# Designs tried in a protein design run: designed miniproteins, single chains, continued (5). Part 43

Each design is a single chain, and the fold is of that chain. pLDDT is the mean over its residues in the fold that is shown.

## One batch from the design tools (miniprotein)

Design m17477
Fold by ESMFold2-Fast:
Structure m17477 (fold): chain A 72 residues (1-72)
Amino acid sequence: SEEEEKKKIFEEVLKDFKEQAKKLSKEELQEVIKALDRYIAKAKQSDDPNSKYLAKLYEELLKIARKELAKK
C-alpha cells in the first residue's frame, strides 16, 4: 500500500504538471527545462536512496516539458 500510494502521487504529479505545462509560454518552458536539468544532475550526485526516486520524477517532468516545448 505504501508503494501504491507513492505510485499514485507520482502519477498525479505528472498529470498536474502536464496540464500546467500547456499553459506556459515557450520562454517559461525553456526556464523550466533548465531547472529540471539542474535538479536531475544534483539528484544523480547524491547517494541518498530518495534521490533515485526524485531523479526519475524529474526526468519524467523533463520529458513532458520538452514535448510541450516542441508544440510551441
Scores: mean pLDDT 84

Design m17478
Fold by ESMFold2-Fast:
Structure m17478 (fold): chain A 69 residues (1-69)
Amino acid sequence: SMMSPEEVAELLDRAMTAFITDPASAAARAALREAVALAERVLDEFPEHQKERLRRGIETARALLAAAE
């Protein structure tokens, strides 16, 4: 695909930062959910040595969304 695992991890990190900054924002919440869905979809397409950062980011983002609700 067109995105590297680093780019997907950066997208997820920025979405998490936006959500933490304004957890009441419906737009930030939706963006974070979409970033998690994208990361989960592409995770298995990457080699094992490139998955760890993204896998950790997904788990962190999911926990963050759950804790805020």
Scores: mean pLDDT 81

Design m17479
Fold by ESMFold2-Fast:
Structure m17479 (fold): chain A 66 residues (1-66)
Amino acid sequence: MAPSTIDQLRGGIRAIAAVMGISTQQMIDMYTTDPDAFRDRLRRIMGFDDDQIDRTIAAIDRVIAA
């Protein structure tokens, strides 16, 4: 795996967390504790559609696994 890919995913996650007014760790904790509530928050606060939410979740999963 190329390190730059994970760095780009981390950058995207950090940007979303900043817009939501939370830390990246708080965002990860929200997702791992209650993924349905996290999806709902992304839709309401960020205006994300289902595809954007799915990509965000996939990015978080990849960052956690790395």
Scores: mean pLDDT 79

Design m17480
Fold by ESMFold2-Fast:
Structure m17480 (fold): chain A 76 residues (1-76)
Amino acid sequence: FKKILEEVIEKVSKKYGVPKDSLLPAVIPIIKKYGSYDDLRFLTRLGQDLFNQGKLTEEQRKKLSEEIKKEFEKLL
């Protein structure tokens, strides 16, 4: 759902100091590839792509994936 995606982007932006406008271009290709933002694979891939761009360490990528998963579980 659109609101859930916006909430996740807001949390990631605040936690990692990445502007929302920078996250949107990364998120759009992932949605196109996987077709859904309610899929755990989408969230895992987002963390991996940010890691590959040098914006996250491997440890931060794991923590990001775990926290986003927990937040989605709370919203569902």
Scores: mean pLDDT 56

Design m17481
Fold by ESMFold2-Fast:
Structure m17481 (fold): chain A 64 residues (1-64)
Amino acid sequence: MIRTIKIEKHDGDFYAGIDTETGKKVLAYLVGDTTAVIKDMETGESYVGTVVERTDDTLTVELN
């Protein structure tokens, strides 16, 4: 499953944004070159995915 996050803010090592599929606020950060950790701010659940594409304003990841 592919998810695209619109990045709203950079805060240190973290990126605050919106999951474009769900409309929910998330925090994301990159670990190494290919891994993204994404936390849903409403539920507190965390997802790990493989980075497919990264731009200045978007992060696209493939989730399990």
Scores: mean pLDDT 77

Design m17482
Fold by ESMFold2-Fast:
Structure m17482 (fold): chain A 81 residues (1-81)
Amino acid sequence: SLKEKAQEVLSQAEKLLNEGQRLLDAGDYETALEKFQQSIKLYQEAIELSKEAGDEELAKRAQTLFNKAERMAVEAAIKAG
């Protein structure tokens, strides 16, 4: 179903966000940025799939995490130089 696909994509995005955070904390800014950029793309997909599925709570959760990933990508980009 669209909802199951949205949940799968969201889970993959969350994994990438967590990997990016670990890399950012370790000072690997360029690799962290790549992980955050990948998570952003998957969160965008999860938002659209959640909306198509009519799952407003899932869409809201994905949007919140998308916003977090964008903020972290900016931080990683600044620190990468």
Scores: mean pLDDT 90

Design m17483
Fold by ESMFold2-Fast:
Structure m17483 (fold): chain A 107 residues (1-107)
Amino acid sequence: MVEEQERELERQAAEEAGIEEETLEEARRIGEEGAEDEKKRNFALAVLGILLIVLLARVLGDEEVREEARRVVEEVKRLLKEGRYEEARELALRAYRRLLALYEAKL
């Protein structure tokens, strides 16, 4: 039950972010296998970061927050496309932490 809801939310976040299903599956595979390779770990964490950013922006419901999240997601996607996985991870996690702080402040 919880796993089905988690998979559906993940799929919706990926679609909203414009992440291809193959990219999402690759990130999940890396997470399941364990990430000994730093490049693979950074890639998987960047993709996860994008999904969390999208989900938090949806929960916050603020149009300005959603617009900012959209811009960050596009920048992270560009870094991933360029093979700059460490920078993509750092940007995604930094944006996620900022949105998480906004979410906690509204609770």
Scores: mean pLDDT 77

Design m17484
Fold by ESMFold2-Fast:
Structure m17484 (fold): chain A 69 residues (1-69)
Amino acid sequence: MHEELVLQLLRERLAAEGVDPSTLSREQLGRLLDDETLAGIEAQLEAEGRPPEEIAAVLEAARRLHEQA
């Protein structure tokens, strides 16, 4: 479940940068989850007032997606 949230957040970031996320596969999206992207996702979730435990779970899911790609 956290993996789908990670992919949604990444697609939103890509769209904001002018990249159409629908052109990218799940594996290609996973390759884009570098340390800078993870820091951006963490900052966004903190700004939204998400619990620290949820933020940690989302970041762990993002790291696993990156490793699997």
Scores: mean pLDDT 80

Design m17485
Fold by ESMFold2-Fast:
Structure m17485 (fold): chain A 72 residues (1-72)
Amino acid sequence: DELALAQRVVEAANEALKALGLEPLPLPRSMEEAAEAEARLLEIYGGLSEEDQKKFLEAVGTKQKELAEELA
């Protein structure tokens, strides 16, 4: 379940990355890969312009809301 949740979070982040024209991250196969994916997403986000950071958060927020509603 924890790994499956991490995979869904990375999928949501990948939708945001694709919207910005960036390369998507591979889905984590382990909790170690999930931690690596999270660290890399934070690095990518920190390197984005303020405009692109807003777009990233909007896309991630939309997918996270959908996942929260699905799990409710």
Scores: mean pLDDT 74

Design m17486
Fold by ESMFold2-Fast:
Structure m17486 (fold): chain A 105 residues (1-105)
Amino acid sequence: SSQLEKLKQINRQDAIDVFNEMISIAKKANNEDLVKKIKELQKKTLETIEKLKDLSKLIRFGSMIGVARINLSVLKKEEDENTVIKNVEKMVENMEKQIKEIEEE
């Protein structure tokens, strides 16, 4: 139980950090629809983490957030705003699909 709670706290904080960076990127691009979509996904992600009782599912969440963090670090070197936004939109779509898969198990 202590390991589960520790992993939930780590996943929660990592998710907040990743989503806040994605929100910042979308706001800088003046893409209000994307900001709204990212905020909705952030809320869904945090609610799902709180409900998870399975360590393996929490590890899968941590992996998903870790991949997103790596993708964001790569995007920091990209100078074309349209390319950055397209990649953030793809990240949001991929995360929505992975969250649904984890919940449907």
Scores: mean pLDDT 85

Design m17487
Fold by ESMFold2-Fast:
Structure m17487 (fold): chain A 67 residues (1-67)
Amino acid sequence: GAGEAARRGAAAKTDEEAAEAAREASLFPMQDPEGPGVREAIDIAAEHPANPGAVAAASGAWDGATS
């Protein structure tokens, strides 16, 4: 789910890995932007605000849910 992609984003060591995690998060089938997967991704980004991979993954999850 999007939360799993956010965890991968937080663990990313390169910009490419962070971008891939964000892309995966945006592609998960989410019915509700406030659903558990998007909320988990946002929570992970909040726990790691200085980690660009975690933030990118949360943004991807939000975009996937709202687009």
Scores: mean pLDDT 62

Design m17488
Fold by ESMFold2-Fast:
Structure m17488 (fold): chain A 80 residues (1-80)
Amino acid sequence: SEVEKRFQELALEVIRELEARGAPATRIAAEAIRLVGAAFQAKLTGRLEEFVERLEAAKTAEEALAVADEMDAEWQRELL
């Protein structure tokens, strides 16, 4: 899927930015797991395209991670 490829490229950009800024390996690993988990939930709920578009609008790694957190909060509200 083209959308899944776009997600992979965006996730890799976030990881590279965190590495460039000297984030500890444990944080990088945690954020990578977080992004992949958010994408998996988005795919299952039919919102992967929306998630990727919101990630594309992010200007920094912090903004991209905030998008993942917001999407997760939205999904938790719908499931709980």
Scores: mean pLDDT 83

Design m17489
Fold by ESMFold2-Fast:
Structure m17489 (fold): chain A 108 residues (1-108)
Amino acid sequence: MSEEIKDIYNDLKKISELFGEALRALDAGDYEAFLAKVDEIRDLVMKTAEKYVSKEEVEKIKQELDSLFDEIRAAVAAGDRDAAKQALYRLMKFVFDFFNDIIEKLKK
């Protein structure tokens, strides 16, 4: 593997760990910790996007992340744990699909 692909896998591993931490916080009813972990995931995804995709694609990714983030925040504000969990799973799918696309693009 190239060093770039290794770095991306390391970032994806960290993001996967953060999703696990977010799920644990949500199951504990710790919405503050849950939202903090989701914020860390967003920051790591945006950092990866800015490094590996075009400026135009970064803006599209930001808009989709902001939409998913607003869905998570709305569910938390409503106290709807099931809705927050479903929104988190939608975010997980988007993030994993995004990382897979970058990895495939960088493969020889």
Scores: mean pLDDT 84

Design m17490
Fold by ESMFold2-Fast:
Structure m17490 (fold): chain A 94 residues (1-94)
Amino acid sequence: SARELARGAAEAVEKAIEALKNGDFQTAVRYATAAAILAVGALLESTDPKQRELIEKALEEIVKGLQYLDNGDVEKAIEEFKKAAELFREAAEL
């Protein structure tokens, strides 16, 4: 279901944040990528406009987080990933 996929995306982003805090950037990128794939799956299953908007915003935050990582801004990447996780958690409650 879209709800289960959104929850999975939140969990993947949370693991990406944990990996960054441990200095494991490769693992963080893998989890952020997994979250994006799960989010796309959730969009394909979701018929709720509010749920879709939350997932789309969460995907934008993942992209911003990955861009910050590419520039070496770990702190800003964590901030964007935290926003993505919160948005995915909200989508999972719908």
Scores: mean pLDDT 91

Design m17491
Fold by ESMFold2-Fast:
Structure m17491 (fold): chain A 81 residues (1-81)
Amino acid sequence: SELQELGRELRRLVEELERLREEAEKRGDHSKVEYIEETLKEVEELERQALLAITRGDLETAIRYVREAIRLVKEAIEKVK
């Protein structure tokens, strides 16, 4: 389903962002680490909202939350490259 495909894409992007966090940490770039951690917390909240929408049968709202999470992760990856 579209929701499952988006969920897999989000997982891959989060893994990439987590790798970038580790690289920033190794370089002592505390500002980038903080920015990435803040982004990951926001993404976690969007995933929580998506799960709540799924439990209510509101798949359209769940898809919107997952797409927003994907957008935020992509922006963060581009900014910290």
Scores: mean pLDDT 90

Design m17492
Fold by ESMFold2-Fast:
Structure m17492 (fold): chain A 62 residues (1-62)
Amino acid sequence: SLEEALAILSEASGVPLTEEHIRDMVRLMRESGFSVRQLAGLLGLTSEEGIRALTTALEAVG
């Protein structure tokens, strides 16, 4: 679920992320061509679990 993905992502990134933050990231992907890999890098995500949580959150909002 989006809520579970946000919880995992917030813990993995060290930043409390909300649905609005993910919506802003979806906009960056659409308007500026940002990839999931680039967004993961900006959030400092190195774990596969964290990257999966980001992908799930982006798909749930987009």
Scores: mean pLDDT 82

Design m17493
Fold by ESMFold2-Fast:
Structure m17493 (fold): chain A 85 residues (1-85)
Amino acid sequence: SSDELKKLLLEMLKQVVEAMEKGASVEEVIKIVQEGTDQLLDLAKKANDQGSYRLTRLLGGDLIDGIRLDPDLTLEYLKQMIDHL
């Protein structure tokens, strides 16, 4: 359901923020995004939600790129996103 997807997304984003604030490596943070994205993709497939599936693939890729390119800026954007969810 949409509520389950939102909860799982929020949990993934919070886990990413917590890991980054605790000084986890870039590769450790990327693993969290990959594992969370895989769970979101599986849930979207089971729900036959093609829109959420496509959006999750794009979001996961953009998050990984952001973490690699500018982790500090990405962390601040994720904190703002969580506060407004």
Scores: mean pLDDT 86

Design m17494
Fold by ESMFold2-Fast:
Order: C-alpha cells, then sequence, then structure tokens
Structure m17494 (fold): chain A 97 residues (1-97)
C-alpha cells in the first residue's frame, strides 16, 4: 500500500543522509588524517620497522582515525589515539628484538 512505499522512501532518504554526513566528516578530516598517517609512517621508518610491519601498523592507525572522524571525534582525541598506538607499536617491536 502507499504507506509501505512512503516508509521505504523515508528509510532510504534517512540512510542516504546518514551516509552523506559520515562521508562529509571523513572528507573534512582527510587532510588531517593523511598528515597524522604520514608522521606515523615516518616515525616507524626512523625506528627501522620493516616495510610489511610498518604498513600493517599504518593501516590499523588509519582505520581507527577514519572511524573516529566518522564519529565526529575532535582532532585532539585523534592525535592522542595516534600517539598511544604508535608508542604501543614501537614498544612491541623493541621487545621482539
Amino acid sequence: MEEEERRRKEALERNEKLREERQKRIDEKEPFIERLVEEVRRRLEEAGVEEKERELIVGEIEGVLTLMAMMGMPEEKMEEQVKKALEKALKSIEEKK
């Protein structure tokens, strides 16, 4: 019935708006995330981390940052998360030597 069509249309419009809002947050934070990811990659390279392990760590951190951006987390919290993740990764690598 027409009620079912209206509900379906309203649900689709709501889902599209949520996707657009999430994507907009990611897009707005993309230059900031790229800068943090580049700094992480550089720090791991300076620490002598092998390329394969470096890319895995970078990928994990980038994934977390993207999720935080999608959730509307402030840049300060994203920087704190990167710092903690990087410190943990470097400590784990040092302990394996």
Scores: mean pLDDT 79

Design m17495
Fold by ESMFold2-Fast:
Structure m17495 (fold): chain A 96 residues (1-96)
Amino acid sequence: MEAAALAAARAMLDRQDGIEGVGGVGKRGEELAREFSERYGAVSKSVPGPEEEADAVAVAVNGKPRVLYAKGSTPEIKEEAAELAKKAAAEAAAEA
């Protein structure tokens, strides 16, 4: 469930170098995006979720987005989180 999925995601990301961006959708997605941004030193972008309580968080590693968590989310919301992670990574690259 959420705790197990997030624990697995953190364990996987702890082994990754080059986490460049994080994208979050929804209240929980925004919270998680900020946590991952601080933990991995990555830029984060987030947007409010729909009123249907949908949440998602994604990271971009070496230009490739990966959705780490999604609750009540449609494929569109997962894609939005992935695109936010890519935008955050592009912004970080432009600042480097």
Scores: mean pLDDT 73

Design m17496
Fold by ESMFold2-Fast:
Structure m17496 (fold): chain A 70 residues (1-70)
Amino acid sequence: DEEERKRLLEEAERKAEELRREAEQNSDNPGVKTILLVEAEEIERVIREAKEGKASLEDLRRALQPPVFA
């Protein structure tokens, strides 16, 4: 649904902004800052693709979930 797509895009944008803000707050810890920036960049990539009509709602939902490491 187009309305759900718009809502998820706004949610993803807010999450990316929050991650970038947290990265700035962790400037004294470059390892943590790098991880947060990488996560933000990945979400921003999916947002861009979704705005261009190249990503699905499921892609947006997956981008909002952190990866699981064994």
Scores: mean pLDDT 76

Design m17497
Fold by ESMFold2-Fast:
Structure m17497 (fold): chain A 87 residues (1-87)
Amino acid sequence: GSMARDRELAREIARTLLDGMIENQKKLIEAIEKRLNGEEITDPELEKVIDRQVERIKKINNGKVTDEEALEILLEEERQLLSDLEA
């Protein structure tokens, strides 16, 4: 029946999307690690995402954390998300 085909197609699409999310999450983690090591991030979109998240973490902590401390917190959050996606 069409519903069985639609469900299998939906599962295949969902797996492809999850694989893409995992790959993008790994790239984000690598970019955060590079920034923590004082290395240049070559992807300007990843740089913007990291800058926004660092500002969020600093705001939540009432400006009491350094950029390096905010990056370390972000790295832990993003590594946890990757672990959850791979589970």
Scores: mean pLDDT 84

Design m17498
Fold by ESMFold2-Fast:
Structure m17498 (fold): chain A 98 residues (1-98)
Amino acid sequence: DKEKKLKLLEIASLGGLAQTILDMVEQGRSIEQLKHFAEIGLKHLEEFEKKHPEYKEVVEKLKKIYEKLLEADNQEKVEELKKEAEEIVKKIEEELKK
């Protein structure tokens, strides 16, 4: 299904946004800057959820990663969140093969 594959690619792009924020944390960006970027990402996720409510569960998982980023206080937590984001993206890619 071409439409289903396009929607899954869009969700994977949202996962990429989460990874970008994690990379910024690893680079030592301030919490204030990360909060600003996380809020932008959360707005994009809310817009996507409104257009595609069938993907709400995946979107909610990505939202939780963004929320955890706002509370990240050390590099070890950032590395864990990056792995969680990568795992979600991998699951989406596997779904595209079906």
Scores: mean pLDDT 71

Design m17499
Fold by ESMFold2-Fast:
Structure m17499 (fold): chain A 52 residues (1-52)
Amino acid sequence: MKILDDDVLFTKIMESLTGKRAGDKDMEKKLKEYKELYDIQKKRRELELKLK
């Protein structure tokens, strides 16, 4: 996925997963990994905007 599409998709995926199941330990572990990836992607986007 491209960084722009990935940013939107990550947000939608997390919202979908949170809506389906919130509170499971397995779900919390997955959410933590997704949040880490989302944070990295958001930081990359900020850097790209500044490098523009």
Scores: mean pLDDT 63

Design m17500
Fold by ESMFold2-Fast:
Structure m17500 (fold): chain A 102 residues (1-102)
Amino acid sequence: MEQLQEEILEFARRMVDALNAGDKAAFEKAAEELRQLLLENGYTPEFAEAIVRMLRETLRLASAGSSTRDPELLKPFYQLYAEFGSDFTSRLTVILSLVKRR
């Protein structure tokens, strides 16, 4: 389980780094690889897509200096909290906070 957590955090970090560099291709590649990782670990296609959508929208808003508390968009984050605990979601939140305002 810890290996899956580290891989999810690594893909989130790659998405942040790509967004900060303005590299759309690298961003989409990291997002697709994250989706495949989730599918390979037994998550549904619906959940994998929801995670990727949540990350894309959260990162887009952060780059604009904004944030969201939309419970529908954040549902996958709360599921990850329930499965992996507060340390994982705190680390994920720190990674997402590294987005540079554009």
Scores: mean pLDDT 81

Design m17501
Fold by ESMFold2-Fast:
Order: structure tokens, then sequence, then C-alpha cells
Structure m17501 (fold): chain A 101 residues (1-101)
């Protein structure tokens, strides 16, 4: 699905985060935020089971971002990566409240 392709793109960007400059990190987190926003816009078109799977995959990616953030020596890169991961986790929590009703 188009959602699966977007998840794969986010994963590819996350894998590059440790090697990126600050300016590249800013561009990367912007692209991640745009892709996540697009995925959430498509959520209402998915079945409840497919939505749960997508939320589980996004949560795993957010956890991977937090692990990378902990290893970053640059405080600004660390903050950008960790804040982006936190934003994804909040969006997942909100969506779960809608799906589990």
Amino acid sequence: TKVEEKIKRIKDIINQLPTLTLSQTKAAVKEINELVTEIFKEMDTLSSEEQKKVLEELNKLAEEMLQIGQQLSDPEKKLLVEMTAGTIQVAIAVQKLVVEK
C-alpha cells in the first residue's frame, strides 16, 4: 500500500540520522513529519486491523528514533530527533483512543 511505502521511507531516513549534519537532520525530521501527517490522513480509509498494524509500526519507528537521539552528541540534533519521536507517540496515543472505541 501507499502507507507501507511511506513507512519504509521513514525507516530509511531514520537509519541515516546518525550520519547527518544539523541542516540535513532538520530536513530529515521535516520529511518524517510530512510522511507521518500523510499516513494519519489516510488512516480513516483503512480497516481497524490495518490501522492497529500501522500504529504499531509507527510506534516502533518512534522508539528507534529515541534510541538514536540518546546516542547523538550534538544537543540540537538530539532535541530535534527526540521531539519528533515524541510528537509521533502523542499522535499514536490520540489515534488509539479513536480506534479502540
Scores: mean pLDDT 85

Design m17502
Fold by ESMFold2-Fast:
Structure m17502 (fold): chain A 63 residues (1-63)
Amino acid sequence: GMDARAGGERGARAARAGSGALGGGYTQSHFKASKEGAEKATRLAMEGGSEEEVAEIAEQGRA
């Protein structure tokens, strides 16, 4: 897709990754840390944050 569709695709992809982490099968301690990172990544993506920032926060959520 062009810019408009690409932008939506990127945001949707980042948001899905965040939502997936929220429902992931991690232990409770890891689940909380992952949830916070995923929530921040999802929020940033929804608010039109930078792709780089979304990627960084999503990676932190994986830790």
Scores: mean pLDDT 55

Design m17503
Fold by ESMFold2-Fast:
Structure m17503 (fold): chain A 82 residues (1-82)
Amino acid sequence: AVTQAQADETRALFKQAAEEVGKYESGSKEELEKKAAEATMKAVAESWKLAFGEELEVKPVSVEEAQELFKELTQRLRESLA
């Protein structure tokens, strides 16, 4: 089903984001957190485009902002399936 395909692509995008962060060799906690937030933001933006056809601005964000965007994406997907 189309919905299942979109879910699979969303999972793949987040897995790719985690792998990108894992390959980053910066020694500082702050730089790693910033890189994780950026990778999450990119994954959310791609998932948003796949699910809703909307483009989000990809820019450096805080971990908290990235988590809020992921929460919003999850809520909108849940509401779309209801």
Scores: mean pLDDT 67

Design m17504
Fold by ESMFold2-Fast:
Structure m17504 (fold): chain A 63 residues (1-63)
Amino acid sequence: VSEEELDAEVAGTIKLIHIIVTLKLTPESEISPEERKQLEAEYDAIVAALNAGDLEAVRAVLS
């Protein structure tokens, strides 16, 4: 495992935590339905990429 692959995995995990915290702690009135759907889509994309071991896809979502 290269440092770049490890960094992508760590960054993806940190992004997942930030999305979860945002979705759980921010009231619906402070996030638009469109923003919430975007965050859910980003979460699903990162989870799918990590489960597949596709670190390039993780980096693409984070870019």
Scores: mean pLDDT 76

Design m17505
Fold by ESMFold2-Fast:
Structure m17505 (fold): chain A 86 residues (1-86)
Amino acid sequence: SKKEEILKIIEEGMKRIRELIEKGASLEEIKKVFEELYEKIKPYLSPELQQKVDEALAQIRASTDKEEALRIATGMIEWIMKELEE
């Protein structure tokens, strides 16, 4: 199902993010993994959610602070996961 495919992509992506954080990875490395995660799930989302993802991704790319980038990115993932519950 689409829901199972999206959840698998999110789980694999979030595991990679966790590993990068544990290794003290750079802001640019964190941004790249979130960009790859969003591009993989984007085709499964509604046009409205795709627009929100594009807006969040632009903010992540513009961010100069790792904690801010993580807050924006994780917030977007939470929105997507909530939509998948329905």
Scores: mean pLDDT 79

Design m17506
Fold by ESMFold2-Fast:
Structure m17506 (fold): chain A 82 residues (1-82)
Amino acid sequence: SDQLDQLVQEMENLFLQAYKAAEEGNIEEAEKLLKQAQQTYDQLIGLMRQQNVPQSFIDGLDRAFQGAEDAVQKKIKEAKEK
């Protein structure tokens, strides 16, 4: 689905932007972008369920999402400790 591909790309871009903002010490921007990535992920999962995507695929995406979220959260924490 073109819509699924677009949401995946949007989510990935938001995580990359959040990570970069955290690296630059812009904590407010990083937290805002992280929330937007989380919202995009919720939309993506909802659409995947609507399209009857296999649970194994959804589980794989969830693991990838958690890894990206953890990386951004760790970077935000490091920025706060400076």
Scores: mean pLDDT 86

Design m17507
Fold by ESMFold2-Fast:
Formats: structure tokens, sequence, C-alpha cells
Structure m17507 (fold): chain A 68 residues (1-68)
């Protein structure tokens, strides 16, 4: 059974989209590890979406699913 979690939205001030993506991936990995360890999921799937709000501001949306 697949369980979906509410998305985590983070705003990152950076000059590049790559820095924003790297920050989102780091946060996603930490949260995914927590889900497998604390909630007992055998597998977690993470999707990371980035959106540019301004030349220096990016919005990262992180979505998680857990599989039992």
Amino acid sequence: TVVRYPPIVVRVQSDTLQQARDAGERQARGAGESLTTLEGYKRTTVTVQTRQLSPTMHEITIEFTGER
C-alpha cells in the first residue's frame, strides 16, 4: 500500500537553479530516511520540483510516498 504525505515547500535564495535543486535534494533525502526508519516503510519515493519566483528566489516542492 502506497501512502502519500503532504508536500513540503521550501523557498531558497540562490543565483542558480542548481543550488536550489541541491538544497531540495538534501532535505528530501533526510526526510526519506526518517520515513523508512520511524514509520517502517520498506521503500520511500521522493519527487522534487523547482520553480523560479525571481532571478534570486526559487521555490522547491518535495513530495513523499511510502510503500509498505
Scores: mean pLDDT 73

Design m17508
Fold by ESMFold2-Fast:
Order: structure tokens, then C-alpha cells, then sequence
Structure m17508 (fold): chain A 102 residues (1-102)
């Protein structure tokens, strides 16, 4: 089970790195840096989290990403769209990660 958790966290990191690259390609350095910091903190916390803690961590990350998307939508709609893709990815993989932790 711990190897399954590590594998899914690795997949999550790869998917999030892809999204960070897309934010960089859009030239929005501020959003890209904020996104990378949020992802790094989230994944580090998830490595040792209980299932209850992991649910809270995912909920907090989704909330912060939604806030970023709303802020960016006014200035850079394309950046908001990429962040929305990150939210969808996190929701999908979050369910799978929580399942292997139980």
C-alpha cells in the first residue's frame, strides 16, 4: 500500500509539473511560482499525512487553486484555464490517493 501511495504521489507531481510548465509558457511568472510553491507544499505534506489529513490537504489545495483561477480570470483568462485543469487533475488523483491510504 505504501508503494501504491508513492506511485500515485509521483504521478501527481508529474501532472502538476506539466501544468506548471504551461503556466511558464504563458509568461505568467508570478502565477507559475505561486503554483509551484503550493504544489511542493501539498505533496510534501501528503507523503506523511493520515487519510483525514490528506482529505484536508486536498480541500485546502483545491480552495487555493480556485482562488488563484478567479484572480487570474480577470487579468489572464488563459492562465485561469490552466489552473482549472490543475483543479480537475487534483480532484481525480486525490480520490485515487485517498483510496490507497485507507
Amino acid sequence: KEEERRALLFILRIQMDYIAKKLEELGNKEAAERFKKLVDEMIARLETASPEEARRIFDEAVRELQKMAEEEKKKNPETAKVIELAIDTLRQLGVEILEVME
Scores: mean pLDDT 85

Design m17509
Fold by ESMFold2-Fast:
Structure m17509 (fold): chain A 66 residues (1-66)
Amino acid sequence: MSEEELEEKLEEIREKGSETEKRIADGLLYALRNRDRVVALVALHEAKKLNYKELAELAEQVLELL
């Protein structure tokens, strides 16, 4: 998945998701835009813990780009 496609999907979750999904998506957008691997790892662990499969997959894709 491209960086542009990842950003678009994360922005969609930020607009349409639950409060928790929005917070994780915001963290991943921050990580992608600022190249912050630590924030991306925290977001991945939280998504996995809460069983948000799509967010966890997006977080893994963000980490591959960082």
Scores: mean pLDDT 85

Design m17510
Fold by ESMFold2-Fast:
Structure m17510 (fold): chain A 120 residues (1-120)
Amino acid sequence: MSVEELLEELEDLLNDLLQKISKLSDEEAREAIAKLLNVLIESLEKLKQEFPELEEEANKLQKEAEEVLSNLDSMSKEEALEELIFLLQKFVNLLRIAAEKDPEKAKKILEELIEKIKAL
C-alpha cells in the first residue's frame, strides 16, 4: 500500500470512529475520546523520534492533546468532539508533511497507527 493510500485509509477510519463516538452516551464518548487522544500522543512521540525536524510542531500538538485530556471530564460531549476533530486535522497534516520528507518512515508510523485505531 502506498503512503497516499494509507493516509486515505487513516482519514476514512477516523471519520468512521468520530461518527460512532457521536452516537455514544456522554460517558462512553469521553472514554473513547480519551483512548484516541492517548493513541495520538503516543504516535506523536514516535513521529518526533523518526522526524526530529518536526519535534517543535509535534511537541505543540502533544501539549494541546494533553490539555484536552486533562479537561475532558469538564467538557460536554460536543465540546470534546470539536477539540478532538481539530487535533486530528492538525495531526493528519503533520503526517502528510512527514510523508513528503520520508515516505518509508511515514508508512511505518501510519501502519502502526491504523492498527491501533482499528483496535479501539
Scores: mean pLDDT 88

Design m17511
Fold by ESMFold2-Fast:
Structure m17511 (fold): chain A 98 residues (1-98)
Amino acid sequence: MEKLKEEIKELLLEIFELIGAPEEVKEEALKAIETSEAPKSLMESAKRLLTLLLEALKLGLSLEEIRERVAEYLKKNKKAPTAENIEEAYRAIIEELK
């Protein structure tokens, strides 16, 4: 289980670096992984986030635009930058572009 958590941390940090996520987002993601009782669900969340990121890029958004829109969604809705809330923000942004 510890080995799987470390792999998930590395994967999520790479995804966050790719999208230029702020340090607060990275810290909250690491905290969520450390406190998770279900590391498999975190791996599935990481896969969903990657899929949503690729879908947003396909719709013509730049990585910087995605980062800004996610940050705005979280602030507007007063949500912490957890993996679940970031996934929700991605889904909302993608729906708005359709």
Scores: mean pLDDT 69

